Designed miniproteins, single chains, continued (3). Designs and how they scored, part 103

Each design is a single chain, and the fold is of that chain. pLDDT is the mean over its residues in the fold that is shown.

## One batch from the design tools (miniprotein)

Design m11799
Fold by ESMFold2-Fast:
Structure m11799 (fold): chain A 73 residues (1-73)
Amino acid sequence: SLIYARELAEEFEKHKDDPEALQKLGERARKYMEELSRAYRGDPEAFDKLLETYRKYDPKNAEALEEVRKLRE
């Protein structure tokens, strides 16, 4: 799941100059974020807490969550 977030972010960056590809990737990123948010009852703040937890105990996976956070924008 965290690896998927990083891979999704990399695809987004590769296609950022293609509006059609961005729309499709944005849809995938949104669904992924919704799934993570739903795990915490749809609370986006819970996602940030998850990110902070991984920063302390698993910094490599925290990097993948940082990429997903960027895709929210």
Scores: mean pLDDT 61

Design m11800
Fold by ESMFold2-Fast:
Structure m11800 (fold): chain A 55 residues (1-55)
Amino acid sequence: SPEELRARIDELKARIIALVEEMQQADPETAKRLEAEISRLGNELLDLLRQLEAS
């Protein structure tokens, strides 16, 4: 449902923000790992937004 998609989008945005904050405080090796995770979540967010627009 569109309501469930919006809830998932909001959760994902909050997670990305938290990871960005964590990355800014991290050592270079950890920051690299967090950057990869942020990129993965960003792609998932884009897919969810496309699903919401198609609904």
Scores: mean pLDDT 86

Design m11801
Fold by ESMFold2-Fast:
Structure m11801 (fold): chain A 67 residues (1-67)
Amino acid sequence: DSQRQLAQQAKDYMVKGQNAYHEGDLEKAEEYFQKAKELAEQAGNQQLAQAAQQNLDTVKKEIKEKE
């Protein structure tokens, strides 16, 4: 099922985003969480899309603070 593949890709991007965030690469973390959100939405996985959005919001706040 292509939707299951999209959900797996979204999860993979969530992991990549979390790793980038822990490494302090906020720009890469933003990119990966944005991609995870898009893939989760395409997969119809609302819980995963919401989790990606929360992580994306956190990263965007930190980018704004670091100017």
Scores: mean pLDDT 86

Design m11802
Fold by ESMFold2-Fast:
Structure m11802 (fold): chain A 92 residues (1-92)
Amino acid sequence: GSMAAKGLIDAIKAALEEGGKVSVEVSGDTVTVKIENVGEKAKKGLEDAVKAAEAAGGKATLTIEGNVATLKVTGLTPTSLTAVALEGIGLE
């Protein structure tokens, strides 16, 4: 259940290390992570997060538009959503 949240957190950290800008939004059981200036490590992290979410029985949608990546994950527990949201709120 927590693997999807871990994948999202790992992707966020990779994006920050590559100089990207990250925003996280939570609505119901859906978390949306948007990364501007997305690099290769962040893209790999997002792909890993998609696989982790699907392995946990959730659903994930990854969209890349130019240098902006948007990942939506549904079916996470409230605890996992809170963990991702807290990580996102700590970003500049």
Scores: mean pLDDT 71

Design m11803
Fold by ESMFold2-Fast:
Structure m11803 (fold): chain A 67 residues (1-67)
Amino acid sequence: MSDIKKAEELLKKAEELIEKDPDKAIELAMKAMKLAPNNREIVTRGTGIILRAIGVQIDKELEEKKK
């Protein structure tokens, strides 16, 4: 019903934020996965978004070369 649709909307927003705000992308993807934990496609997409966002965070840290 509405839960899966809301989860899909959160995944779309998370995907848009991967490069701009990877932290927010991870939060939104996790939230979507919690809304539909038994939906294989939602969980797979959420996991993919989280992994990509983590990759962006690592990339930013390496490029900063600070700290």
Scores: mean pLDDT 79

Design m11804
Fold by ESMFold2-Fast:
Structure m11804 (fold): chain A 102 residues (1-102)
Amino acid sequence: SEAQELLRRAERLLDEAERLLRRARELLRRARETGDRRLAEEAIRLARRARELAREALRLAMEALKLAEDKNEILRAIGLALRAIGLIFEAERLIREAEELL
């Protein structure tokens, strides 16, 4: 269905966002240990990209929810939307923490 295609796209974007946030957290940890501002700047870049991907995934999940025809599609859309919101908040927190090192 159209909803299923939107849900697959949202999930792929969230998987990429989570990968970028894991890398951003590692860079932020190293920036704190070493005082290397370049690592903090890279962490901000990755976290901003992850936030953009999570925002797009949230949009796709919300569109999928409008098109959902069955309980499984509804539950998956809600789950992906909540996951996207969590990743947006995590990305914003990482950006703030990394900016404090600049």
Scores: mean pLDDT 92

Design m11805
Fold by ESMFold2-Fast:
Structure m11805 (fold): chain A 62 residues (1-62)
Amino acid sequence: MEEEEILEKVDKIEPYDPLTAQAIKDALRGIPLLTPEERQAVLEAIKRTADSLLKLIEKRKK
């Protein structure tokens, strides 16, 4: 569920910042290699980054 929410935000970011969108996708692909504690921390960090960037895009888009 959280990964799906992040991917939806990434799809909205990709037209404006394809490099950051790709970096988030790559980070999500790395999650299976992490411990459960690291997974939670990484997911929260990615979600915060995606939320911040999406808000910034929406603010500049008017």
Scores: mean pLDDT 75

Design m11807
Fold by ESMFold2-Fast:
Structure m11807 (fold): chain A 68 residues (1-68)
Amino acid sequence: RPLERARRHARKLQEAIEYQKKGDTEKAEKILNEIRDEVKRRVELSEQLYKENATLEEVQRALDEWDA
């Protein structure tokens, strides 16, 4: 569910900001890296769809999911 995923990412970002305000840069960095890893995984999935000669509609759906 893309909306629930976006909300989860928003909550994690807010948590990272809170740690940053406290001067806990290490914990903030770890949370940000977790989000980055999830995004990278999605990009890799999109690339695989292109390689498998997916239709433009299938690629668009994958990109929408990645963006959400």
Scores: mean pLDDT 69

Design m11808
Fold by ESMFold2-Fast:
Structure m11808 (fold): chain A 55 residues (1-55)
Amino acid sequence: REEELRRRLDERLGALAAEAAARIRRGEVSEEEALEEFSKRAEELAREYSKELEA
């Protein structure tokens, strides 16, 4: 179960990173903006993961 949660976290983080990179490439957002958004969402995912492990 922990393995599944970790894989899911890694998968979602990877998807967020790819999405941020794509938005930068398309000129929709600056690198700074994309990094801020990514960091915020990554932090949310990390909190969800920690809560799930505790449950």
Scores: mean pLDDT 77

Design m11809
Fold by ESMFold2-Fast:
Structure m11809 (fold): chain A 56 residues (1-56)
Amino acid sequence: MPPNPEVAEELAEAAKEALKEGNVVSAGLLAIAGLVEDPENEKAKEALEEVKKAIK
């Protein structure tokens, strides 16, 4: 299927908001969902890196 960058970006923003609220589990799930929608999306990759730093 073609990538869906719009949904990936929305999921990445939701992941960043979840991190601001301290909800690391939801942030991780949202970031992964964004990468499923568009594996090359830079915002989704950034969100996942922020989640990884929060749990490292």
Scores: mean pLDDT 79

Design m11810
Fold by ESMFold2-Fast:
Structure m11810 (fold): chain A 55 residues (1-55)
Amino acid sequence: MPSKEEIAKEVEELLKEGKSYDEAIEEVAKKYGLSKSEVHERIADYRTELAKEEA
């Protein structure tokens, strides 16, 4: 199972490549056998971690 960071970064990569947020989440969810809600939760957790380390 990929880390929250890996999932969040894959979604961000797809967004930067021009995919919509929903499309990016669906693609990552299918790739790892997760639901879209699970991908959403992992991204939220990762963003919380990033907010904590903001300089």
Scores: mean pLDDT 76

Design m11811
Fold by ESMFold2-Fast:
Structure m11811 (fold): chain A 114 residues (1-114)
Amino acid sequence: SAKYLYMGEMSLYAGRYEEAIRYYEQALAEDPSNAEAWLNLGEAYLKLGDYESAIRYYERALALDPSNVRAWINLAEAYKKLGDLETAQKYREKAIALAKEKGNEVALKKAEEV
């Protein structure tokens, strides 16, 4: 539902992470193929400090869209938060390579900052 996606995004950016999770879960119950909703659900868990759940949801987003540079950046950030710097660097390099391939300068800068 576009309604649940919108409410989830508003809650996420307002710092209401548990509320964002509930809205994204409702959106994904209606459309489990929405890679963006999986990605944003992962971000909400990352903000709550649940890095293992964040990684799981980012991996689901990437299973749907492996070319999503933001998902690779977010995976690198989550592994960095866990202290797994080797895995974080691996996914950061993947994000950089994809951003360069796509000519996406904004995503490239973001990947380099992880």
Scores: mean pLDDT 89

Design m11812
Fold by ESMFold2-Fast:
Structure m11812 (fold): chain A 59 residues (1-59)
Amino acid sequence: SDKKKKAVQGAIEGLRDMIALLRKELAATTDPAKKAQLETQIAVLEKRLAELEEELKKL
């Protein structure tokens, strides 16, 4: 349980860092194709983050 909880917490932290970096890149981006790619990538990661946060509550 503790080992699994630590692994899930680590995954959440990593995803938050990645989302923050992508949001910073999105703010600096002017190319529409790159913006669409970054927005899609952020949305996928935010969904995964929500799933892991919900899993953490059940541990």
Scores: mean pLDDT 88

Design m11814
Fold by ESMFold2-Fast:
Structure m11814 (fold): chain A 76 residues (1-76)
Amino acid sequence: MKEELEKEIDLAMARMMVGVALATKDPSGVRDVMRYAETLEKEIALEALRLAVEAAERLGDEETAKEARERLEELE
């Protein structure tokens, strides 16, 4: 199913981007995930934003974590 495969690829990409940001300790990578989430279907965007919140919190970037939480609330 094309739609299901596209969702799996999108979510895998978001997870990879978060993993890179955490490994490099670079908050700009978390912002990249947030921008990527804007191009995704709502259910996948919500999951990508949850990953972004966790990553930003783990990196200690409260500003990025706040922005990700606000976007998550807007979509819910």
Scores: mean pLDDT 80

Design m11815
Fold by ESMFold2-Fast:
Structure m11815 (fold): chain A 59 residues (1-59)
Amino acid sequence: DEREAIREEVLRLVKEYLEKGVSPEQARMLAEGYAVTLGLSREEAREIADEAVEEVLRA
């Protein structure tokens, strides 16, 4: 599933950014932009990026 693959990639990217000291705000914005380049709408990309940041911070 293409959307699931994108979600997994975004989650991995957010984890890497936060591990390297990028702020949650910046990680969200970078992940959103990346998801858009992979073919998601802006709204879908933002939701996936927000979910990924929350999941990583919750863990």
Scores: mean pLDDT 82

Design m11816
Fold by ESMFold2-Fast:
Structure m11816 (fold): chain A 63 residues (1-63)
Amino acid sequence: SKEEAEKKAEEYGKKGALAIAKGDSKTAADYLRKSAEALEEMGDKERAKRAYEGAERAAQGLA
């Protein structure tokens, strides 16, 4: 459901942000990508785009 997808997006987003704060770029990129995928399933293209951009930056150690 959309509610389940939104909850997953929020949980993955929080885990991604925490990983960024800890300097764990690989974990951050993985969680932000999963958050973006959940947002994309909901049809929230803008939030999904932001999460994908965050994942790419995290993967490069730029987050």
Scores: mean pLDDT 82

Design m11817
Fold by ESMFold2-Fast:
Structure m11817 (fold): chain A 70 residues (1-70)
Amino acid sequence: MKLSEEEKQEVLRLIGEILRAIGDILDAERAIREAEERGDEEALRRAREELERAEKELEEAMKRLREIEE
């Protein structure tokens, strides 16, 4: 139940990745809103692609964090 020092470092790294991915998701959602308000179809497409990438990064980091607990 107590993590080793190496496991603690890996957990901190994964938490950092999770927080970064959440930030990227929020930025992409804001970019989608702004693009929709402007009617900018290219900006909307790019923002949606960024959202998809950030969601995938969050999923990967969450999966790795769960593997440390198991």
Scores: mean pLDDT 82

Design m11818
Fold by ESMFold2-Fast:
Structure m11818 (fold): chain A 55 residues (1-55)
Amino acid sequence: SPLEEATKEVVKLVKEGKSDEEIQKHAEELIKKYKLSEDEAQEISEAVIQEKEKL
């Protein structure tokens, strides 16, 4: 699904050690590209937080 693809791409950036600004910018671009809802955007944000907690 578009949400799963966007989440995967953003989580990849976290694992690669990208800055918070780069992660946020890319997430915003994916939200716009896939026309994700506010709820779906929040789910991506939660995935980023969870991945950062593993580092």
Scores: mean pLDDT 80

Design m11819
Fold by ESMFold2-Fast:
Structure m11819 (fold): chain A 84 residues (1-84)
Amino acid sequence: MIEIKPEDTLEEIEKKFAEALAQVPGLSPEDAEKLARRIAESAFAWGDTIAELDAKHGGMTREEARVAVANAILTLLERSGLLP
């Protein structure tokens, strides 16, 4: 299973999702790579935004927020049947 860590770079998150999505039957390698990139970029962009908005209320660090966004996307993909 995909394990996203706070220390993961954008490229490391992309690689982890690309490796998992490449094993999905019926998903093309090109679509797997595009989806993995969008997930990694979304985790960084939205994670950083969430951390900035909630920093004064005991909110997540930037790194923790990135992990939370990546895991939320993972849950969505599992519920949508794209990932087992």
Scores: mean pLDDT 77

Design m11820
Fold by ESMFold2-Fast:
Structure m11820 (fold): chain A 100 residues (1-100)
Amino acid sequence: SELKKKAALARALADGSEIRAEEARRLAEQLAKEDPSKTEVIELLEEAARLYEEAARLFREAADLLESGKDPERAEELYKRGVELIERGNELYKQAMDLL
């Protein structure tokens, strides 16, 4: 079904967001150890990781709602919010990379 396909996409986005969060956190931890003076870069990476983690939670909730069919409007809202958080996280990650 169309809803089942959209739920699968939401779960894939959640998984991808969790991977991005882990990568951003790992890099922030490495920089904090090797060059703690890079405070701005570390803070941007930590904030990007938080946004990616929140996006993953929203996509998982959206996927559950899409699979259940209980609240399609809420599922769409959560999906859109997840996308917005990913875009913001990507922008902060890019800013951090540009400062390296």
Scores: mean pLDDT 90

Design m11821
Fold by ESMFold2-Fast:
Structure m11821 (fold): chain A 75 residues (1-75)
Amino acid sequence: VREEALKLLEKAQKARDEGNKEEAKKQLEKAEELIKEDPDNWYAWTAMAEAYAGLGDKEKAREYLAKAVELAKKE
């Protein structure tokens, strides 16, 4: 479940590094759906934020980063 989300985040990062922003966004959308099913994984939310920041989507990046920070502080 959460490991599958991390694999999708890795695919998104690879697509971004290859210059395919459209593919990267598709993989991030799939990862978000899985992360919402197991939302306590702050590391996955951080990776999501970094990926969207890399694509220039600053609003989504800030939203996911805030989520990750809240979860990490609850540890």
Scores: mean pLDDT 75

Design m11822
Fold by ESMFold2-Fast:
Structure m11822 (fold): chain A 106 residues (1-106)
Amino acid sequence: AEAAFERLKKEFEEIMDEVAKEDPELGRGWEALTPEQREEVALAAYNGYAAMLVDPEKGAELLKQEVSEAFARALAEVTDPETARRLGQRMAEKVAEKMLEKVKAE
């Protein structure tokens, strides 16, 4: 679990860099988060990824839900709730797609 989490942290940072290049609005949202909020989003992604290793489809649903909720909650501090919810959902979809692709490649 610990070694897998360290690898996932690196992969998550790479995914976030890629997301920021593809969608600068999501990149700015990520940069606006505190270190604690970023850790919460990374942990949500880790929980989803761990579930995807057991069941890729159910894990992807869990990842989308948890990442969307964590990111939207953090953004609600700096933007309106509807914008935060929309950006959270869009972030979760991009992260889940990239992580599912990696799981299926194994």
Scores: mean pLDDT 78

Design m11823
Fold by ESMFold2-Fast:
Structure m11823 (fold): chain A 65 residues (1-65)
Amino acid sequence: SKEDIEAQIKKLEEELKKLREEATKVMNDPSLSFEEQQKRLTEIAERYRKILDEMSELYEKLKAL
């Protein structure tokens, strides 16, 4: 249903917020080397992209309703 899809989108939006918070912590962590910071940010970016792809699929399903 539309409500089920909207609930799943909301869950993914919350995951994106967590990833943005994680990225901010990485960027502001003085204990991390530049290489460590870049590696962590790259991993976060890949996770972020995957969630955006999942959200895109859900929005297409929502549009088809």
Scores: mean pLDDT 87

Design m11824
Fold by ESMFold2-Fast:
Order: sequence, then C-alpha cells, then structure tokens
Structure m11824 (fold): chain A 91 residues (1-91)
Amino acid sequence: SMEKIEEETKLGFKALETTAKLTKDASQQEQFDALKNLLVSLVNQYRKELGKEAAEIIAEKLLEYAEELFKDRLTEEQLEELREAAKKAVE
C-alpha cells in the first residue's frame, strides 16, 4: 500500500541520517561502503517483502536523500555506483 511505502521510506531516511552521522569522521571509502551496504540491504528487504514496484519507489527516494546527505562527502563516481547498486537490487 502507499501508506506502507511512506512508512518504510521514513524509516529508510532515518537509517541514512544515522549512517551519515556515524561515518562523518570515517574515510571517504568507509563512508561509501557503509552507505552502499545499507542501501542494498534495505532495497533487497523491500523487494522481498513489498515487491519490485514498491522497492523501486522507495529506492529512488532513498537514493535522492542519500545523494543530498553525501554530496560533499563522496565522489560523483561513487554516487553513480550507489544508483547502479540500488537498481540491481530491485531487479
């Protein structure tokens, strides 16, 4: 349902915010690895529990927020890799 998508998106946003805070003093590579692992894990879970269409909607929202949170902390190549990893996780 749309309500479930909204709730999971909000929880995902909180997980992203927590990761951004916990990794603020980590290396760029460690920040990237933590974010990628989180996004892939969340998207795989959504795909399994809610189906492909819901997972795609939530993944896009989480990617947009992750890119905003990490825009000055990760390279453009790393941000592109995050998008591709999330896309692969929803297929």
Scores: mean pLDDT 88

Design m11825
Fold by ESMFold2-Fast:
Structure m11825 (fold): chain A 82 residues (1-82)
Amino acid sequence: MEERLKEAEKFLEDGEKYLKNGDYEKAIQSYRKAAELARDDPELVARAIEGLAKAYEKMGFHETAESLRRSAEDARALAERR
Protein backbone atom coordinates (compact mmCIF):
# COMPACT_ATOMS: atom_id res chain seq x y z
CA MET A 1 0.00 0.00 0.00
CA GLU A 2 2.86 2.44 0.74
CA GLU A 3 4.05 2.32 -2.89
CA ARG A 4 0.55 3.07 -4.24
CA LEU A 5 -0.08 5.96 -1.84
CA LYS A 6 3.33 7.45 -2.66
CA GLU A 7 2.42 7.34 -6.38
CA ALA A 8 -0.93 8.99 -5.54
CA GLU A 9 0.90 11.88 -3.83
CA LYS A 10 3.15 12.30 -6.89
CA PHE A 11 0.09 12.57 -9.13
CA LEU A 12 -1.40 15.16 -6.73
CA GLU A 13 1.82 17.19 -7.10
CA ASP A 14 1.69 16.83 -10.90
CA GLY A 15 -1.95 17.94 -10.90
CA GLU A 16 -1.08 21.05 -8.86
CA LYS A 17 1.73 21.94 -11.29
CA TYR A 18 -0.52 21.50 -14.34
CA LEU A 19 -3.31 23.50 -12.67
CA LYS A 20 -0.89 26.38 -11.93
CA ASN A 21 0.36 26.32 -15.54
CA GLY A 22 -3.18 26.37 -16.99
CA ASP A 23 -2.97 22.80 -18.36
CA TYR A 24 -6.40 21.92 -16.97
CA GLU A 25 -6.86 18.72 -19.01
CA LYS A 26 -3.52 17.33 -17.75
CA ALA A 27 -4.39 18.47 -14.22
CA ILE A 28 -7.70 16.55 -14.42
CA GLN A 29 -5.91 13.41 -15.67
CA SER A 30 -3.34 13.61 -12.85
CA TYR A 31 -5.97 14.19 -10.13
CA ARG A 32 -8.11 11.31 -11.45
CA LYS A 33 -5.10 8.98 -11.30
CA ALA A 34 -4.31 10.19 -7.76
CA ALA A 35 -7.89 9.46 -6.61
CA GLU A 36 -7.77 5.99 -8.22
CA LEU A 37 -4.48 5.08 -6.51
CA ALA A 38 -5.53 6.58 -3.13
CA ARG A 39 -8.92 4.78 -3.12
CA ASP A 40 -8.42 3.37 0.40
CA ASP A 41 -7.15 6.68 1.85
CA PRO A 42 -10.16 9.03 2.23
CA GLU A 43 -7.97 12.09 2.92
CA LEU A 44 -5.89 11.63 -0.27
CA VAL A 45 -9.07 10.93 -2.26
CA ALA A 46 -10.59 14.16 -0.90
CA ARG A 47 -7.48 16.14 -1.91
CA ALA A 48 -7.57 14.67 -5.43
CA ILE A 49 -11.28 15.45 -5.85
CA GLU A 50 -10.69 19.03 -4.58
CA GLY A 51 -8.03 19.38 -7.28
CA LEU A 52 -10.49 18.12 -9.91
CA ALA A 53 -13.05 20.67 -8.70
CA LYS A 54 -10.52 23.52 -9.06
CA ALA A 55 -9.59 22.41 -12.59
CA TYR A 56 -13.22 22.14 -13.72
CA GLU A 57 -14.04 25.54 -12.17
CA LYS A 58 -11.11 27.15 -14.06
CA MET A 59 -12.52 25.63 -17.26
CA GLY A 60 -15.95 27.16 -16.56
CA PHE A 61 -17.75 23.95 -15.44
CA HIS A 62 -19.03 25.50 -12.21
CA GLU A 63 -21.82 22.98 -11.49
CA THR A 64 -19.42 20.05 -12.01
CA ALA A 65 -16.91 21.75 -9.69
CA GLU A 66 -19.60 22.23 -7.00
CA SER A 67 -20.64 18.56 -7.25
CA LEU A 68 -16.99 17.48 -6.93
CA ARG A 69 -16.48 19.67 -3.84
CA ARG A 70 -19.44 17.95 -2.19
CA SER A 71 -17.88 14.56 -3.04
CA ALA A 72 -14.59 15.71 -1.48
CA GLU A 73 -16.43 16.75 1.71
CA ASP A 74 -18.03 13.27 1.85
CA ALA A 75 -14.62 11.59 1.44
CA ARG A 76 -13.08 13.81 4.15
CA ALA A 77 -16.00 13.04 6.49
CA LEU A 78 -15.20 9.33 6.09
CA ALA A 79 -11.60 10.04 7.20
CA GLU A 80 -12.84 11.96 10.26
CA ARG A 81 -15.30 9.23 11.39
CA ARG A 82 -12.37 7.07 12.52
Scores: mean pLDDT 81

Design m11826
Fold by ESMFold2-Fast:
Structure m11826 (fold): chain A 65 residues (1-65)
Amino acid sequence: DRDAMVALLTTVPGVDETLARALVNGFGSLEGIAAADVDALAAIPGIDRATAEAIVAAARAYLAA
Protein backbone atom coordinates (compact mmCIF):
# COMPACT_ATOMS: atom_id res chain seq x y z
CA ASP A 1 0.00 0.00 0.00
CA ARG A 2 1.03 3.67 -0.19
CA ASP A 3 1.96 3.85 3.51
CA ALA A 4 4.34 0.88 3.10
CA MET A 5 5.89 2.53 0.01
CA VAL A 6 6.40 5.82 1.87
CA ALA A 7 7.86 3.99 4.91
CA LEU A 8 10.33 2.12 2.67
CA LEU A 9 11.45 5.26 0.82
CA THR A 10 12.03 7.19 4.08
CA THR A 11 14.71 4.59 5.02
CA VAL A 12 16.86 6.20 2.26
CA PRO A 13 19.18 8.92 3.64
CA GLY A 14 18.01 12.32 2.42
CA VAL A 15 14.40 11.20 1.75
CA ASP A 16 11.75 12.56 4.13
CA GLU A 17 8.01 11.75 4.13
CA THR A 18 7.20 14.70 1.83
CA LEU A 19 9.72 13.61 -0.82
CA ALA A 20 8.70 9.92 -0.43
CA ARG A 21 5.02 10.82 -1.03
CA ALA A 22 5.99 12.96 -4.06
CA LEU A 23 7.91 9.98 -5.53
CA VAL A 24 4.98 7.60 -4.99
CA ASN A 25 2.56 10.15 -6.53
CA GLY A 26 4.88 10.85 -9.49
CA PHE A 27 5.87 7.27 -10.37
CA GLY A 28 2.64 5.62 -9.18
CA SER A 29 4.24 2.46 -7.72
CA LEU A 30 7.41 0.90 -6.31
CA GLU A 31 7.73 -0.98 -9.62
CA GLY A 32 7.68 2.38 -11.41
CA ILE A 33 10.36 3.77 -9.08
CA ALA A 34 12.52 0.61 -9.41
CA ALA A 35 12.27 0.84 -13.22
CA ALA A 36 13.02 4.60 -13.33
CA ASP A 37 16.30 5.92 -14.72
CA VAL A 38 18.63 7.37 -12.08
CA ASP A 39 18.87 10.44 -14.37
CA ALA A 40 15.07 10.89 -14.25
CA LEU A 41 15.09 10.82 -10.43
CA ALA A 42 18.15 13.12 -10.21
CA ALA A 43 16.24 15.66 -12.38
CA ILE A 44 13.79 16.15 -9.45
CA PRO A 45 14.71 19.23 -7.35
CA GLY A 46 16.32 18.12 -4.07
CA ILE A 47 17.52 14.72 -5.35
CA ASP A 48 21.19 14.30 -6.27
CA ARG A 49 22.58 11.28 -8.16
CA ALA A 50 23.66 9.41 -5.00
CA THR A 51 20.18 9.80 -3.46
CA ALA A 52 18.56 8.77 -6.78
CA GLU A 53 20.72 5.59 -6.90
CA ALA A 54 19.79 4.78 -3.26
CA ILE A 55 16.05 5.26 -3.99
CA VAL A 56 16.16 2.85 -6.96
CA ALA A 57 18.21 0.32 -4.95
CA ALA A 58 15.75 0.45 -2.00
CA ALA A 59 12.71 -0.07 -4.28
CA ARG A 60 14.42 -2.98 -6.09
CA ALA A 61 15.48 -4.64 -2.81
CA TYR A 62 11.90 -4.46 -1.48
CA LEU A 63 10.45 -5.97 -4.69
CA ALA A 64 13.07 -8.78 -4.65
CA ALA A 65 12.03 -9.82 -1.12
Scores: mean pLDDT 79

Design m11827
Fold by ESMFold2-Fast:
Structure m11827 (fold): chain A 65 residues (1-65)
Amino acid sequence: MRPLTPEQLAAVKALIEADPSLTPEQKANAIRALELEPTEVVARAIKRDAQLSPETQAAIDALLA
């Protein structure tokens, strides 16, 4: 299990907040999951499961090594 750096965590949270395809509830749930378990695995699970826009998905992929 790879932890996110503080910079990666902040960037992923900002991308989720900026995603126009998500409802406020979906954004809050995704951010809560990421704050409870700030790992690459959780970030990738959110990307896969949360119906993120293609632009947000590509940006998360670019952030994760």
Scores: mean pLDDT 76

Design m11828
Fold by ESMFold2-Fast:
Structure m11828 (fold): chain A 57 residues (1-57)
Amino acid sequence: MLARATVHVPKTSEDELELLEGEEVEVLEELPNGMVRARSLTTGKEGIISKSALEPI
């Protein structure tokens, strides 16, 4: 599933994905607590991010 960051998401831990507002990601896996594992389409980096920071496109 493709999604876009609705806000800037800073990296606060090593396993998190930092995103700029408007950055597009591919959601790879849904995780507990409303988190997802995603890959940035801009950087190719993978990490964990809150699902609430993303909107489907």
Scores: mean pLDDT 80

Design m11829
Fold by ESMFold2-Fast:
Structure m11829 (fold): chain A 55 residues (1-55)
Amino acid sequence: MEEAEELIKKAEELLRKGDRQGAFEHAVKSSQLFLKAGDYEGNLRAMEIAAEALK
C-alpha cells in the first residue's frame, strides 16, 4: 500500500530529525492503513516506529 509506505518513510525521517510527536502521528496513520489492507507485517513495522517515538 503506497500511502502507508510513504507515511512510514516520513515517520522514520521525523524520528531521525528528533520530531518524535510527528513520527508517532505518521506511524499510527501508517499502522491503520496497513491494518485496513490486511498487511500485518506493515502494521508491525509501523507500530515499532510509533513505540520508538515514545521513548
Scores: mean pLDDT 82

Design m11830
Fold by ESMFold2-Fast:
Structure m11830 (fold): chain A 57 residues (1-57)
Amino acid sequence: SEAARLAAEGGRAARAGDYATAVRLYEQAKSLAEQAGDRALAALAGREADRVREILA
């Protein structure tokens, strides 16, 4: 799914140290997963976004 692809790209950005891009990609993945009714992926993407934001803080 597009949401899963965006979540994977968010993880790639985080591994590269591009935390701002990672947060954006995970938030987009969460939004698309919510629209698709994929609650597990939405929760995962949201938690990964929160984790990356904690690194930035």
Scores: mean pLDDT 87

Design m11831
Fold by ESMFold2-Fast:
Structure m11831 (fold): chain A 80 residues (1-80)
Amino acid sequence: DEALERASPAVREVARHAQELAQRMTSPDEGEAVTRETARRALELAKKYGDPEAARIAQVLAESVGDTELAEEARKLYEK
C-alpha cells in the first residue's frame, strides 16, 4: 500500500498488526477487542521508535473503546 510505504516504521507495524488481528476475528463482536489490542500495540511501537504519530494513533483507538488509561499514556508520549 503506497500510503503505508510512506508512513513511519511504527505506523506500518500498527497497520500490519491490525490487519493480522482482523483476519483472526471470527465475529463482529470482536471489533472492540481488536481495536484495543491495536491501540496497545501502537503504544508499544511508539515507545520503541519514539514516534509521536504512532502514539497519537494509540490514543485515538484507545478513546474509541473507552480505555482512558491507555489513551492518557499515549497522549503523554506525543504532547511534549
Scores: mean pLDDT 70

Design m11832
Fold by ESMFold2-Fast:
Structure m11832 (fold): chain A 68 residues (1-68)
Amino acid sequence: SEELQKKAIEYLKKAKEYVQKGDLEKAYEYYKKAMEYVRKLGELGDVEGLEKVQKYYDEFGAALKKSL
């Protein structure tokens, strides 16, 4: 589950970076990859991992909202 947390966070950080660069196509690609790992964490019931990932999801959402 730690490896899944790391991957979800890594891809959410990349999605945020691409939003900030104005590359919404790549931002969406990395967001989809992140959500695949979030889904796996949910299936495992890794509540602590999901809570850690939520912070990065919120940061991505804030960046996206600011770009619109």
Scores: mean pLDDT 85

Design m11833
Fold by ESMFold2-Fast:
Structure m11833 (fold): chain A 66 residues (1-66)
Amino acid sequence: MSLGEKLNELIHELAEAGDVEAVREVGRLFQKAIEAKQQGKTDEANKLYEEAVRLAEEALRRIRAA
C-alpha cells in the first residue's frame, strides 16, 4: 500500500472513531504532502506523509487505549 492509500485508510478510521480534530489535522498534512510532491519536492512530500501517518496512528492509539 502506498503512503497516500495508507493515509486515506487512517483518515477513514479516525472519522469512524469521531476524532474530527485529528481528521482535520491529518488531512491538512496530507494536502501539504500532495502539494510538495506536485512541486517536485519529493523528500519534503515523503516527510509530510510520514508525519501525517504518525499523527493518525498516535490519535488512533489514544482512542483505542481509552
Scores: mean pLDDT 80

Design m11835
Fold by ESMFold2-Fast:
Structure m11835 (fold): chain A 80 residues (1-80)
Amino acid sequence: MGEELKKKADEALRKGDYETAARLYEQAGEIYMAQKNFEKASEAYLKAAEAYRKLGDEDKAREMEQKAVAALEEARRAKL
């Protein structure tokens, strides 16, 4: 599920559709968080932040970066 959204986001980004890419990466991050796949969640949120920056939405970009950091913190707390 999250991987399919990420692939669609990658396609939107390639086409210059930054609005669609940002939304799909954000949704992929949320799904990965729910699955406790924190590394992939962080990656998706960082890509959403990059897409939001291309749109000039620095507030949303910062929000996505904060979510990515939180996901990485959760990955570090998870015992392997």
Scores: mean pLDDT 84

Design m11836
Fold by ESMFold2-Fast:
Structure m11836 (fold): chain A 59 residues (1-59)
Amino acid sequence: MEEEEKALELLKSPDPEVQRAARAYLAIHFEGLTPEQVAEILGLESPEEVRRLVEKAKA
């Protein structure tokens, strides 16, 4: 629950990198989507990039 609130705050950031990281984190942890599905939604080349964005959002 607290994790969701933190990620929602990151979505309010004016930084596009922070917003993309927050969107990837929410899609994986809140929506239960796979890295492949999130890569397709965000227009990323690989699921590996999704994993990097999720790590960035957690840092």
Scores: mean pLDDT 73

Design m11837
Fold by ESMFold2-Fast:
Structure m11837 (fold): chain A 62 residues (1-62)
Amino acid sequence: AAEEAARLVASYEAQARALEDAAELGLQKANESTPEEAEVYLKQVESARQAAEELRARAEAL
């Protein structure tokens, strides 16, 4: 039981971290892009951050 919960927490945290890393790369690309391209990257960053927050919340609830 506890081992299963720990594995789920680790999985959610790993997925959240990957999304957070993707968001950081998206911000870097937005800063280096034209305004039109930056808008697309910023939308991707927002989506990734939202997904990461949801995964972190699920990990905390366990």
Scores: mean pLDDT 84

